Designed miniproteins, single chains. Designs and how they scored, part 22

Each design is a single chain, and the fold is of that chain. pLDDT is the mean over its residues in the fold that is shown.

## One batch from the design tools (miniprotein)

Design m746
Fold by ESMFold2-Fast:
Structure m746 (fold): chain A 80 residues (1-80)
Amino acid sequence: MEELDKLLQELIDAIKAATSREELVKIARDYQNKIVELLDKIKDPEEIEKARNYLTEKGPEIQKAVDEARARLEAREAAA
């Protein structure tokens, strides 16, 4: 759980620091793979359920960060 929390915080920080749409796509792919690998290591069904519930709870925060980053980067692209 703590490892997942750290990973999701690193994801949000990386999204906020992204300087291009290509970088944002790479961040999304890299962290999707890391999250899958982390979940695959969990052997207890109860811990898997807790991890899924935590991902659901954090989903809106991550989505907001992505939406804000996309809007920022798309505005810069449109201005060019």
Scores: mean pLDDT 79

Design m747
Fold by ESMFold2-Fast:
Structure m747 (fold): chain A 86 residues (1-86)
Amino acid sequence: SKEKLEEYKKQLEATAEGTIEKAKQMSKEEVEELRKQVEEDKKKAEEELAADPGLSPEEAKELAEKVKELAEKVIEELDKIIEELK
């Protein structure tokens, strides 16, 4: 349902924010590893969501766009944290 899709998006947003806050307390090496994981997850988002039998093609596409948007914001914030730790 649309309501379930919107709730999923809110959970994704909360997870992204939590990842950024966690990263502020991590070592440079840990943040660099986290950044690599976020980049990998972003690249796989379209294929993994499209393969989900619980999602329509439209819902999968909308969620993939949201995941990419949030991943880009997380990566940008992680890059700032890495730069500050130099």
Scores: mean pLDDT 81

Design m748
Fold by ESMFold2-Fast:
Structure m748 (fold): chain A 76 residues (1-76)
Amino acid sequence: MLDAVRAGDGERAIELLDRAVQQGRDLLPFLDRQDPEMAQMMQEVIQRYQEARDAVRAGDLERAARILEELEEWLR
């Protein structure tokens, strides 16, 4: 998804971001039952993916790339 944003492929970036958000949402109820702290982190990840998607839709690919780069660094 970050590579798609960097390449200027907004449609591909949105597709990948929507998939990531949906996967996170599907996983969230299971995480909340097993590890509430991890569930809270997942909610923050979903929020950042939504912000990146909104930036791509607004044509702000630089902002979208920055959000995804910060998220990738945070998840290491």
Scores: mean pLDDT 81

Design m749
Fold by ESMFold2-Fast:
Structure m749 (fold): chain A 95 residues (1-95)
Amino acid sequence: AAEDYERFARIVENLIKKAEEVKKLSGEERQFELDVLAAFTEIVRALVKKYEPDPELAEKVSKLLSEASQALNDGDIDTAIKKLEEARKLLREAA
């Protein structure tokens, strides 16, 4: 439903905002917040797979969230933000 797409789009937008904030951190605090953000991204991915009724959209968004999570674990915040923005765009276009 349109409301479900908007909900996931808002969640992904919040992940993008948090990634931008984490980019300003350094050292052990940055690493901890990256690990937390990667974990939340994987939770969102699982929820998309469970609750998204369009299997093609679910697979595309899931792949982008997986790539974002891996980029966060690698410390590549800019790549993670790009992948999250692509996922948000797909979700909003489906609404």
Scores: mean pLDDT 84

Design m750
Fold by ESMFold2-Fast:
Structure m750 (fold): chain A 100 residues (1-100)
Amino acid sequence: LSEQQKQTREAVIAELEYIKEQLDKVWKTEKDPKKLGEKIRDAVEKVVEIVNKFGTKEMKDKVEKEAKEIYKLIEEGKLEEAYKKLKELIDEVIAEIQKE
């Protein structure tokens, strides 16, 4: 890997970790279920955007499938399950990027 590719990878991981930290903060502070659901959706959209720019075909397909499942959980009011599933997805994406 070139130095430029290493720097891009580190920046992408840092952005994903930041999204996860902000998601944890929102989960602890947002008391309105509708607003909480909207903020979880926003976090999912950011993860999808990052993976679409930097991920493999397999990673993109996995994230798209998991995003649809998280959106369904939000629509069903299962916000804790949506939050946990999104955190697991972020951890999986970080692990995949770190493999090289």
Scores: mean pLDDT 85

Design m751
Fold by ESMFold2-Fast:
Structure m751 (fold): chain A 78 residues (1-78)
Amino acid sequence: MTPEEEREIAAAAEEAKRAVRESELKEAEREEIIARGRAAAARMRATSVEELSREELIQAARDIAAGEEVQKRLAEEA
């Protein structure tokens, strides 16, 4: 990855986390976000980074970051 691609991926992840923090999410919406994050993480484990496009890497980073932020909030609420 180029430094520019790494910055875009990091920025997308931070934006996704911020969106979760600023949103009052319903249970179904939280479950959907967690499921998408898990699916993205599983894909990243199964697929070489070199085989993924820049757009796929950015989307995976968003989905993973959003899912982790929702899980963190649920753990804090428990």
Scores: mean pLDDT 77

Design m752
Fold by ESMFold2-Fast:
Structure m752 (fold): chain A 95 residues (1-95)
Amino acid sequence: MEEIVKEIEELLKEALGEEKFKELMEKGKELAAARGLDPNNKENVLLSLYESGVLEEEMKKAGVPKEVQDRIKKLMLELSIERGVKELEEAVNRV
């Protein structure tokens, strides 16, 4: 999971640049907080950007190549699946 988060961040920084990446992450924090999620958790921030469609809109607006967009979306889907598995494991824990 942490490795997927780092790869997504690196790809976004390369595609958007540092300044635009920071703006995107701040927007993600606001979206996460609005959903009742911890905005200091990077997984919550990235998934909120992905699930809201904001990530796709910002990449399209910035002219990110489709191949790079598709790679980032694939990593976001993998992150979403990994989080879902972890939540199910925590729900089964009886303490």
Scores: mean pLDDT 79

Design m753
Fold by ESMFold2-Fast:
Structure m753 (fold): chain A 89 residues (1-89)
Amino acid sequence: MEEEEREARRIVTEAMRETFARWMAEHPELAERLAAAEELSEEEKAAVEEVARRGLEEGRRRAREAGLSEEAIERAVEEFRRVLAEDLA
């Protein structure tokens, strides 16, 4: 199961990275401010959370298509949610 969990984390990480890369290309000004660790407005934080949510859903979809278990997928997603909650607190 650890191999399956590692594969799920890899797939979710790739989906998240691709989702954020596309979003940052469409919003270069906000991407620059994020890279500079500038204070985000509540509306900007909500936008980042929405992009993260879409990336996680894409990751789940790809992992399911790859035949991974729902347990492995949810463990990978929960780890990302935990990290995001800490970073946005």
Scores: mean pLDDT 76

Design m754
Fold by ESMFold2-Fast:
Structure m754 (fold): chain A 64 residues (1-64)
Amino acid sequence: MSPREKRAVELALREARENGPDAVDYRRIAEEAGLSQSTVRRALSRRLEEEGRALLEELERARA
């Protein structure tokens, strides 16, 4: 993941945490990061997938 994609994902996650996931302005974030909206959405989906897997692994380890 590029530094621009990481920045865009951090902005999207922050906005989602503060205002809810439906309030994320992907157009604005994409413009600020110099990316397309589709690139931001794909980077965010990948990040959420990775974090979801990490949380499941942590839960499994806590039960083992």
Scores: mean pLDDT 75

Design m755
Fold by ESMFold2-Fast:
Structure m755 (fold): chain A 65 residues (1-65)
Amino acid sequence: HMERFKELASKVAAAIQAGDVDAAVEAIRTLKKDPSVPQSFVDSLVRAFEEAFGRPELAEEIRAE
């Protein structure tokens, strides 16, 4: 449970640092599909993505899913 959650969160952070938009989106979408992940945590990752890449349109698409 917790290990998978932390692994996916680390993948989001790594993708942001690498400038890999597609990898960051995929990792966030994977976290959103897990009902054990708090919505507030997903929201925080989407905000971090939006701030890092400056793609508010893409962040909005992720939120809409």
Scores: mean pLDDT 76

Design m756
Fold by ESMFold2-Fast:
Structure m756 (fold): chain A 70 residues (1-70)
Amino acid sequence: TEAEELLANLEKTLETLKKSSGVRQKVAAAELKKLVAELEKVLPSLTGELKKRAEALLREAKELLAELEA
């Protein structure tokens, strides 16, 4: 589903961001912010395992983005 593809892209972008620095980190962070916004729009329609996975990824992504902003 579109939600599953979005989750996979978010996971991949998170891993990329964790391994990035400098300008690469800024680009990856911007991409992650877009994916977070898209997932938040879809979150109310998710159920079960997919919703749990989405909530966990959103939490991790937001925490990482907050650290990078500081």
Scores: mean pLDDT 81

Design m757
Fold by ESMFold2-Fast:
Structure m757 (fold): chain A 81 residues (1-81)
Amino acid sequence: SDPMEQLVKAKEELAKLLKSYGLPDVLTLSDLLTAVGYIALKEKQVDWEKNTVTLLGVKLNMKKDPQSLIDFVKSHSELVE
């Protein structure tokens, strides 16, 4: 499996989840999802069935706590390329 193809798919799935919960339009969705998708793929901790992702050792439920995911990415966006 191609890591870049996996990143694109992870970004698309995260985009769907984040959009369904009404992301603030203050941030471009693309920038946010690039960071989240990259971190999630690096950690190989995306559970699509449970809608959870592990970011820098912190496990987040994307459907239950979408604001926490946004806040986490904003605090750690500098750690992605």
Scores: mean pLDDT 55

Design m758
Fold by ESMFold2-Fast:
Structure m758 (fold): chain A 80 residues (1-80)
Amino acid sequence: AKGLSFTVSGTKSPTELAAEVSSQLSARGWELSTVDLALCVKGTTSCVGLKAATTEKLVNALSQIKVPGQDILVMAWKTA
Protein backbone atom coordinates (compact mmCIF):
# COMPACT_ATOMS: atom_id res chain seq x y z
CA ALA A 1 0.00 0.00 0.00
CA LYS A 2 1.10 3.60 -0.57
CA GLY A 3 2.21 5.28 2.64
CA LEU A 4 2.97 8.76 3.84
CA SER A 5 5.42 10.00 6.48
CA PHE A 6 5.94 13.30 8.19
CA THR A 7 9.07 14.87 9.62
CA VAL A 8 9.05 17.40 12.43
CA SER A 9 11.20 19.93 14.21
CA GLY A 10 10.81 20.80 17.90
CA THR A 11 10.61 19.01 21.23
CA LYS A 12 7.66 16.57 20.90
CA SER A 13 8.51 12.86 20.62
CA PRO A 14 7.32 10.99 17.50
CA THR A 15 4.74 9.10 19.60
CA GLU A 16 3.32 12.31 21.12
CA LEU A 17 3.20 13.98 17.71
CA ALA A 18 1.44 10.99 16.09
CA ALA A 19 -1.14 11.02 18.90
CA GLU A 20 -1.74 14.78 18.50
CA VAL A 21 -2.08 14.51 14.69
CA SER A 22 -4.47 11.57 15.10
CA SER A 23 -6.57 13.54 17.62
CA GLN A 24 -6.76 16.64 15.40
CA LEU A 25 -7.63 14.62 12.26
CA SER A 26 -10.40 12.80 14.19
CA ALA A 27 -11.72 16.14 15.51
CA ARG A 28 -11.95 17.40 11.90
CA GLY A 29 -14.08 14.44 10.82
CA TRP A 30 -11.42 12.09 9.45
CA GLU A 31 -12.07 8.44 10.24
CA LEU A 32 -9.04 6.61 11.59
CA SER A 33 -8.21 3.14 10.19
CA THR A 34 -5.06 1.07 9.71
CA VAL A 35 -6.43 -0.54 6.51
CA ASP A 36 -6.31 2.17 3.84
CA LEU A 37 -3.53 4.68 4.45
CA ALA A 38 -0.94 5.01 7.20
CA LEU A 39 0.71 8.30 8.11
CA CYS A 40 3.96 7.71 10.01
CA VAL A 41 6.68 9.84 11.52
CA LYS A 42 9.67 9.20 9.25
CA GLY A 43 12.13 6.69 10.68
CA THR A 44 9.81 5.49 13.45
CA THR A 45 6.97 3.02 14.06
CA SER A 46 4.71 5.81 15.36
CA CYS A 47 1.81 5.86 12.89
CA VAL A 48 -1.81 6.88 12.53
CA GLY A 49 -4.16 5.05 10.18
CA LEU A 50 -6.63 6.86 7.93
CA LYS A 51 -9.53 5.62 5.82
CA ALA A 52 -9.05 5.55 2.05
CA ALA A 53 -8.15 9.03 0.81
CA THR A 54 -6.04 10.44 -1.98
CA THR A 55 -2.58 11.74 -1.04
CA GLU A 56 -3.77 15.19 -2.22
CA LYS A 57 -6.75 15.22 0.18
CA LEU A 58 -4.60 14.01 3.07
CA VAL A 59 -1.94 16.70 2.45
CA ASN A 60 -4.73 19.30 2.38
CA ALA A 61 -6.12 17.98 5.68
CA LEU A 62 -2.64 18.06 7.27
CA SER A 63 -2.19 21.71 6.21
CA GLN A 64 -5.13 22.52 8.55
CA ILE A 65 -3.52 20.86 11.59
CA LYS A 66 -1.64 22.97 14.12
CA VAL A 67 0.72 21.36 16.64
CA PRO A 68 2.38 23.85 19.02
CA GLY A 69 6.11 24.24 18.41
CA GLN A 70 6.19 21.81 15.46
CA ASP A 71 6.53 22.05 11.70
CA ILE A 72 5.14 19.10 9.75
CA LEU A 73 6.61 18.08 6.40
CA VAL A 74 4.64 15.36 4.61
CA MET A 75 6.59 12.86 2.52
CA ALA A 76 5.25 10.10 0.30
CA TRP A 77 7.02 6.76 -0.10
CA LYS A 78 6.62 3.62 -2.16
CA THR A 79 5.62 0.47 -0.26
CA ALA A 80 6.66 -3.08 -1.21
Scores: mean pLDDT 58

Design m759
Fold by ESMFold2-Fast:
Structure m759 (fold): chain A 80 residues (1-80)
Amino acid sequence: SPLKERLERLHKEVEELAKEFMENKDKISPVEAALLAIVQGAVSFLLLHHDKLDPATVEREIAQVERDIAELKKRFEEKK
């Protein structure tokens, strides 16, 4: 399904971002680490349970995750 493909893509993106953060621990704040953990949890939950949730709810949650990932990338980029 399109939602599952989008979720699998987001899961891979979050996993890659987590590895990048772990390689640059000195540049990561506790707040950024907490936001990453929240995003990881949300993506994992959606990937496992999206077929049991209303599609509209899944779409809204995916949009939120996408914004959170963008925020984390922005915060990391600003730490030049």
Scores: mean pLDDT 82

Design m760
Fold by ESMFold2-Fast:
Parts: C-alpha cells; structure tokens; sequence
Structure m760 (fold): chain A 113 residues (1-113)
C-alpha cells in the first residue's frame, strides 16, 4: 500500500544519509536523492529527508514514521522542515546530510550554533 511504500523509501533514505553523513563524495548521496524523489512522486509533495551520523535503528524508524504520517496527512513544508531540524538538534550530531527530490546537501556544521 502507499503508506508502507512511502515508509520503506524514507527509512532507506535516512539510513543512507546517516551512513554517509561525513562523506564529501556526491556519488554517495545519489541513491538517497532518488529514494526521496520516489516519495515525492508517490505523495505529490515536495519532500526533504535528513540523516545524521550515528543514528540508531530506533531513531531512523521514529523519524521515518513521523515524516510518513506528516506527508500523508498534508502537513505543510514548514512543519516538515521544523520537525526534521528539531529531530537533528535533539540528536546532537556533528554532521547531517539532507536529500531532496532534486539534490542532496551535506551539512558539516554542529547544530548547537
């Protein structure tokens, strides 16, 4: 079903971004960007997904579940972005990587600033 497919794509994207959070190689982010694009096509929504270094499987599942619920319940782009940024700040990671349907961004800064 659509919800299960979206959830699986988001979980995979977060995991790939988390595993590559410290990479400066654009090739490492192409698969995550592709997965996020597939979510955008399935939902008809602009989507951004974030993975930070050292995320646990539980944290990945929590983020994926919440983003999936928000997307399917027509949360605004601002609400999605706020949730993602708050999640990263609470995690306290030194680096994070974002992926959108068009591009992946590498964030090498601490979120304490």
Amino acid sequence: NKEEEVLKLIEKAIKLLSENANSKNPEDFKEAAKLVREVSELTGRSVIVVGSENMTEEEIKELAKELTEMLLNNASAEELLDYVLDFIKKHGSKSATTASGEASLVLGKRYAE
Scores: mean pLDDT 70

Design m761
Fold by ESMFold2-Fast:
Structure m761 (fold): chain A 81 residues (1-81)
Amino acid sequence: KDKLIDEFHELRALVYNGAPVEELLAAVERLKEVTEDPEILAILEEMEELLRNRDSMSEEEFQKRLEELLKQLAKKLEELF
């Protein structure tokens, strides 16, 4: 429980601080290691695909999609705790 929330806060901080894609991918992978919830895993897999396709979209589109996925993840975590 605490580990999942801690890793979520770390991912959120990295996103808002403009961390490199490699650090964001590592944070998403850490979240995947600490959860078995299929809905959370689906959101995390969408984040990984977004991050891997970063160079194929505009900065504005990337930030908007990433923020939307973070909101979806936060909502699912709130439903669990």
Scores: mean pLDDT 82

Design m762
Fold by ESMFold2-Fast:
Structure m762 (fold): chain A 74 residues (1-74)
Amino acid sequence: NAEELRQKAFDLDVEAALYYIKAAVSKIEAQRLLKDPDNPEAVKRAEESIKEAEEYTRKANELDAQAQKLFDEA
C-alpha cells in the first residue's frame, strides 16, 4: 500500500520535473527572441513562449501537489 503510493507519487514528481524543464526552455526561448525588439514577429513568438511557459508551470504545480498528497497518504 505505502510502497504503491510512493511509486505513484514518484512518477508524478518525474512528470512535474519534465514540465518545469519545458517551462524553463520556453522562458529561455522568449528571452532569446526579446533580444531583437525591432522584430514584431520575434516579439509575438516571445509572448507565445511566455504563455506556454506559464501553462507548463501550472501543470507542473498541479502534478507536484498531487505527488505531495500521495506522499502524505503513504
Scores: mean pLDDT 85

Design m763
Fold by ESMFold2-Fast:
Structure m763 (fold): chain A 70 residues (1-70)
Amino acid sequence: MVQKLLELEEAIRARDEEAALRILEELSPSDLNVQIDGHTVNAQSFAIFARSIGLEDLALALEQKAAELE
């Protein structure tokens, strides 16, 4: 799942909200709450990043998917 998380980050950086949403659909809620190479990667951090660059729909989708883990 690391590759899909990297693809998601790249889509967000490219401001490709459609691609990012498609990648997000392939991830489970638990896939968005992992530790990679000493860095904590979670849906909240991705949502903050998406919102900071204006991808509000993606940020909301990330927040909703994180809520499924609760």
Scores: mean pLDDT 72

Design m764
Fold by ESMFold2-Fast:
Structure m764 (fold): chain A 77 residues (1-77)
Amino acid sequence: KKELIEKFKKSVEEDIKLLKEKYPDNPAAEKLIEKVKELTEEFLKVAPELSEEELEKKLKETVAKLQAAAEEFVKAS
């Protein structure tokens, strides 16, 4: 359980770093980073209370929301 949460946090941190490196001082990228942080924090609030199976389902849901946010960023050009 802790390992899954830790891997997710590390993955998000790496994605944020990559966005900052590729799109420095880009307002759309900043909005995406803020959205990513919000979604990650919402997940982390609930994650410790979830069963292993519920955690996996919630993680998939959170990843889907993160992907949707990334698609919105691409559309914002």
Scores: mean pLDDT 78

Design m765
Fold by ESMFold2-Fast:
Structure m765 (fold): chain A 82 residues (1-82)
Amino acid sequence: MEEALRKAKEFLEKLLKEGLLTEEQRRFILEQLEKLAKELGWEIEGVSIVLSEKNVKGLAITMRNPNNETITSRIPLVGAPE
């Protein structure tokens, strides 16, 4: 978990430096990742970026639950009301 969070932070820093992500979006993403890991006790297996026209629209996060099942969750960065 901690190693995967570290790699996710490094990846988000690269996106920030390339102008694909704002500092506020990076903070929001990290807070969501830490919330999922802390509240559910799941391990982070990987993080992928969802792009539209070179803008970051969201993340796909793959996590392992306590039953050793792999689950993918999507976190939107620009949420319109559903």
Scores: mean pLDDT 65

Design m766
Fold by ESMFold2-Fast:
Structure m766 (fold): chain A 72 residues (1-72)
Amino acid sequence: ATVEGLLRGARIYLTEGDKHEAAGDYAKAAESYEVAIRALELAIQLDPSNTEARKLLEEARKRYDEAKAKAA
């Protein structure tokens, strides 16, 4: 359903971001992490009790901030 679809999408974009980060493409990594963050925020709105979505959101935000700092 919708929450499962959002979590799947978030995991895909987190993986994409990780690949860009490994390649040194921090700007592209930040863009991918931002997409994951948006998907996870929507998943939490639909299911506020989803602990996996909350943990992934915390990790995605951390990776986004780190990638953005390195891109500057």
Scores: mean pLDDT 86

Design m767
Fold by ESMFold2-Fast:
Structure m767 (fold): chain A 90 residues (1-90)
Amino acid sequence: AADDARLMAGLEARDAQARKEGEIYTAGYNYGIAKVKYKEDPSWKEEYENAKKRIDELIASAKTPEEQERMKKIAEEGYKKGIEDYKKSL
């Protein structure tokens, strides 16, 4: 039925959204680690800049301002966690 196809599309969209949120969180996490490394050692500049660019590209891929704000918040959460985990590993 058409309603069944719509339900399946909704489930696929939810899975795609979860993967996208995982990607932006991971990008934020890596950016946080790269920022701490870069502050201690300038040789990490390229990794820091690449991590920031990855976040910017993911946010720019969002189709609505609401989605962009959601992605920014997820990246910020990952960023804070990355810094916390990295500092605890030292």
Scores: mean pLDDT 79

Design m768
Fold by ESMFold2-Fast:
Structure m768 (fold): chain A 68 residues (1-68)
Amino acid sequence: MIATTGEEAKEALLSKGLSEETAEIIGKAIDEGQKISKEKIEVTITDDKVIVKVNGVTSETSLDELKA
């Protein structure tokens, strides 16, 4: 799933077993990032990882690390 809004990211993360608090924090960070960034922030949420792409830079974090 590709999320471009905090609400989309929150729902996707909740469906993958993250806590509501963690999902809300990440979703809010995406919305705030979209206000500051001149380029569109894309967050791809898979079954195993979260991939964030902004300004041509790609960062990956495993879902297991986020569940801790």
Scores: mean pLDDT 74

Design m769
Fold by ESMFold2-Fast:
Structure m769 (fold): chain A 83 residues (1-83)
Amino acid sequence: DREELLRRLEELSKKSKSIQIAAEIGREMRDIVDREEELVYNKDWEGLKKLYEKLGNDFSKMSDKQKETMERIAKASQEQLKK
């Protein structure tokens, strides 16, 4: 249950800044996925290329802490998909 997981994450975010960062990155990743789907639907291949180039540049500028948080979110998402 997505809503249950979000509630638990919100409760935990009050106890840790790392969890707060994870929640924020999770929201940004969702917006990126939504944008990618929009560009694919509209067949805007130039826009899709620019989105991927921006993501590559933004990722290279991320702090080690932000990269670690992103990797943890990706791993958690993969584990949830196995169930």
Scores: mean pLDDT 62

Design m770
Fold by ESMFold2-Fast:
Structure m770 (fold): chain A 65 residues (1-65)
Amino acid sequence: SDKMDELINKLAQKYPKEIAELIKAIEEKDKKKVEALFEQLSRDMSEEEIEALKEMIKRQEELVK
C-alpha cells in the first residue's frame, strides 16, 4: 500500500546507516546478521515502525532471490 511505502521511506531517512547495513546483510544472505540487526533496530521502535521494517526486509529478500 502507498501508506506502507511512505513508512518505509521514513524509516530509511531516520536510520540510514542501520538500514544500509541491514540491506547489505540481506544481499549477502546472512540470515543470522539480519536477525541480530532487526533485534537491535526494533528495540526502540513503535509497533508501526517494526511492521514497516519487517515489510522492507521481506521486499529486499524477494529482490535477492
Scores: mean pLDDT 84

Design m771
Fold by ESMFold2-Fast:
Structure m771 (fold): chain A 60 residues (1-60)
Amino acid sequence: IEKKKELILNGLSDEEIEEITKLSDEEAREFLENNEFVKDIFLSLSEEEQKKVIKELKSK
């Protein structure tokens, strides 16, 4: 999970991360599922791992 989390963080711009922090958890999930650079990695994660990634992104 840590390695995939790093790939997602590196695939997102600072502007995209800021946008995610303004979204609800549900909206942040939809954002990540529709992002062309990170969607395949994000969707390869378990539901629990996806929740951890969203929490980490929103805590910045």
Scores: mean pLDDT 76

Design m772
Fold by ESMFold2-Fast:
Structure m772 (fold): chain A 85 residues (1-85)
Amino acid sequence: SLDDLIDAGNKLTDYVSNSSTEDQSVLLQALLRIQGMILKGTSVDDMEKEAKYLLDTLRKTLKDDEGVSIFEEYVNALINYLRSV
């Protein structure tokens, strides 16, 4: 739902704001890539595939699994919302 997306987005924003500069850069780059796909009208199925690839990249790059889990929660809420409209 939209409420689930807003809640997940707020949680991600709070996490990013309290992260290291390096982790902020990585997470913001991933978010900009997702935003770019939305603006280009990319299919939800192609966005889901790219999100899985981004999550694999984040697992290798971020210092802990908490940021990966929070980002995954956000992209899942986004994909579910986009499929509902």
Scores: mean pLDDT 83

Design m773
Fold by ESMFold2-Fast:
Structure m773 (fold): chain A 62 residues (1-62)
Amino acid sequence: LEEALREALALRAPVVTLTVDGRTTRLDLERARAINRAASAMMEAGMSPEEVALLVQRLLAE
């Protein structure tokens, strides 16, 4: 997610494209930023990578 967001920002793309469980999902930059910030904060708080991944997948499902 962070890499995809960085590329989108560098290219000034309006959306970020992610592939999750073989499914392609398109996110607007604001939503992608919010998800990335939440994931980073959770990792800094000591949350397990598995827990962070599940929360990110849940956010992408909306």
Scores: mean pLDDT 66

Design m774
Fold by ESMFold2-Fast:
Structure m774 (fold): chain A 72 residues (1-72)
Amino acid sequence: MKEKQRAAVEFALKNPVEFHEMLGTLVEANVKIDEVVTVMEALERYHKEGQEFSEKERQAFLDVFEAYEKIK
């Protein structure tokens, strides 16, 4: 699980455009909205303040990725 969380976070940071498109797809499908909000707030804070993600935030990144793969 921890390795998958790290992979999800790294993908989001290295591929911001693709990740935002993924979040948009989940919002339109009304899937994992709480997790989408969590990762959006976490990314905004990261880019402004450089704070590391919490374990709950890392799990939300993974949950978003798994949800996207199921509806893609």
Scores: mean pLDDT 81

Design m775
Fold by ESMFold2-Fast:
Structure m775 (fold): chain A 66 residues (1-66)
Amino acid sequence: SQEAIDEALQQTEQILNSNDDVDVGLQQSVDYISQLLRQGKLSPEEAREVLLRTVKLYFERKDKQA
């Protein structure tokens, strides 16, 4: 559902923003998405969308550090 995607994205954004090392934040975000997939809280299609949007946020944060 869109609500599940939005909730997962809110959490991955918080993980990225709470880590001084954005690469560590991305790894923790990927682990979180994988956990939700294993628990059946996200479908593969929803997990793909969350991952894509999380990676976009990661690159935006990297660009601000350059």
Scores: mean pLDDT 82

Design m776
Fold by ESMFold2-Fast:
Structure m776 (fold): chain A 104 residues (1-104)
Amino acid sequence: SSELEEKLKEIQKEIKKILAQIDQIMAQRQQAIANKDWATVRKLNEELDKLIDELSKLENEMMKIIKEKGFMTKEELETLMETGAKITAASTTIIADRKAIEKA
């Protein structure tokens, strides 16, 4: 329980770091699109794909520990909800960008 809570705090810290990195890339992507710099958009989307994969892995690890612990705190729930929303938003963005690049 104490060891499980320590592991959860570690995972939450890693998740928050990746969420911040995704937000930074999303901002850089918006600037690249405004400049019609599609080469940069492609590179940023490759980085975004990698971060989404890392985030999904951490989300699954966090869920396994919460299940083993037998309860979920409000902070843990909020972290998981934010994580899921960010994965969905970033994945949708990559798909939309691929379509835009193909039609440009």
Scores: mean pLDDT 87

Design m777
Fold by ESMFold2-Fast:
Structure m777 (fold): chain A 73 residues (1-73)
Amino acid sequence: SIEELVKKLEEAIKKEDWTEALKLAKELLEKSTLENIDEVIKRLEELKKENPEASDLLDGIIKALEEKKKKLE
């Protein structure tokens, strides 16, 4: 589920497992749909505020999700 992927991404970020974090971020991008993409973006923005060390990774995936949303609309 999307919720489980976000939770795993948060855990990987807190453990500084950047390889796993990048993998999970890519899975979120692939599995996000028009129905859930706004909620995913919102949750990633919250993760970025709580984990500024991950800001580059999270900014990249948020931007990719926003671009995906524009193509789906």
Scores: mean pLDDT 83

Design m778
Fold by ESMFold2-Fast:
Structure m778 (fold): chain A 68 residues (1-68)
Amino acid sequence: SEKQQILDELYAIHDRALRHLTAQGRLDDALAVAQETGRIVGEFDTMSIAEQRQKLAEFRAWVDRVLA
């Protein structure tokens, strides 16, 4: 399903970011990524597919900024 694909992509971004940040000892940034992921997932089922895709895009852009 589209919902499952969006969730899989969200968790893939999360997992990659956490591996990178923890390997670098950036534990505060890793915690921030984990907390934001949990916040999005907590509200995920209340969102439309379009809102879920928008949140995924925003999350990806934010994580890319954290990793820079």
Scores: mean pLDDT 89

Design m779
Fold by ESMFold2-Fast:
Structure m779 (fold): chain A 96 residues (1-96)
Amino acid sequence: SLGERGLRLGEEGLAAGEAGDGVEGGRLAALGGSLAAEAALSGSSSGEEVRRAGEAALRGGLAALRTDPSAVTEGVGGALSGIGAQTLAHLLYGEE
């Protein structure tokens, strides 16, 4: 599902950020968060999948910023898309 793909990308982004690649980490997190938001809007994934993907994107974006503060576009993109996906999950699915 789109939510599962978003979760995978968010987790890969977090791992890349923690390994020292903030730009790649933030980029993957932002892609993951975007897919999670798309999954929520299309109804193609469960609220739990969207929430987990959004959490992974937020954590990946924040890890990117901690690792490389110059990755502001990618890190902020990941964090904001993760927050957006979690907000959409709450609004469209109720709890989480």
Scores: mean pLDDT 82

Design m780
Fold by ESMFold2-Fast:
Structure m780 (fold): chain A 66 residues (1-66)
Amino acid sequence: LSDRVGDIYGLSREQRRRIDDESRRIADQIAQQLLDQGQLTPQQAQQYQQYVHMRTFLLRAHDLHQ
């Protein structure tokens, strides 16, 4: 995920890495679950994982901005 998002919310590099790792895990789990259920092809699961990773990071960063 981009450094720009961290800069917008005033997050430290350590906070950004933690949120990025957490968001990646969540995105991987969701994409894998949908793939296992046959709802997504492997290609679609990869694209969706990237999207969910980015969206989850933004939501987590916003929550920590409080």
Scores: mean pLDDT 74

Design m781
Fold by ESMFold2-Fast:
Structure m781 (fold): chain A 73 residues (1-73)
Amino acid sequence: SSAAAGALLAEVGALLREAREAIAAGDTQKAREYLARARELVDRARPSLPGVAAFLERQIALEEEAVRRAEAE
């Protein structure tokens, strides 16, 4: 439903913002925890919201790459 899609976008969006703030603070472990929670939400929603899940999976992958770059520095 549109309401379920909106709720997922808002919740995962908040987790992605927390992950970015953690990366900026140098806390890559906390960033990984936020991204793991975001992945769990997307995976659970995928069967009913495949398009929204695919969009959010791409956003999560970008932040996971940012964590890897920060850890390599």
Scores: mean pLDDT 89

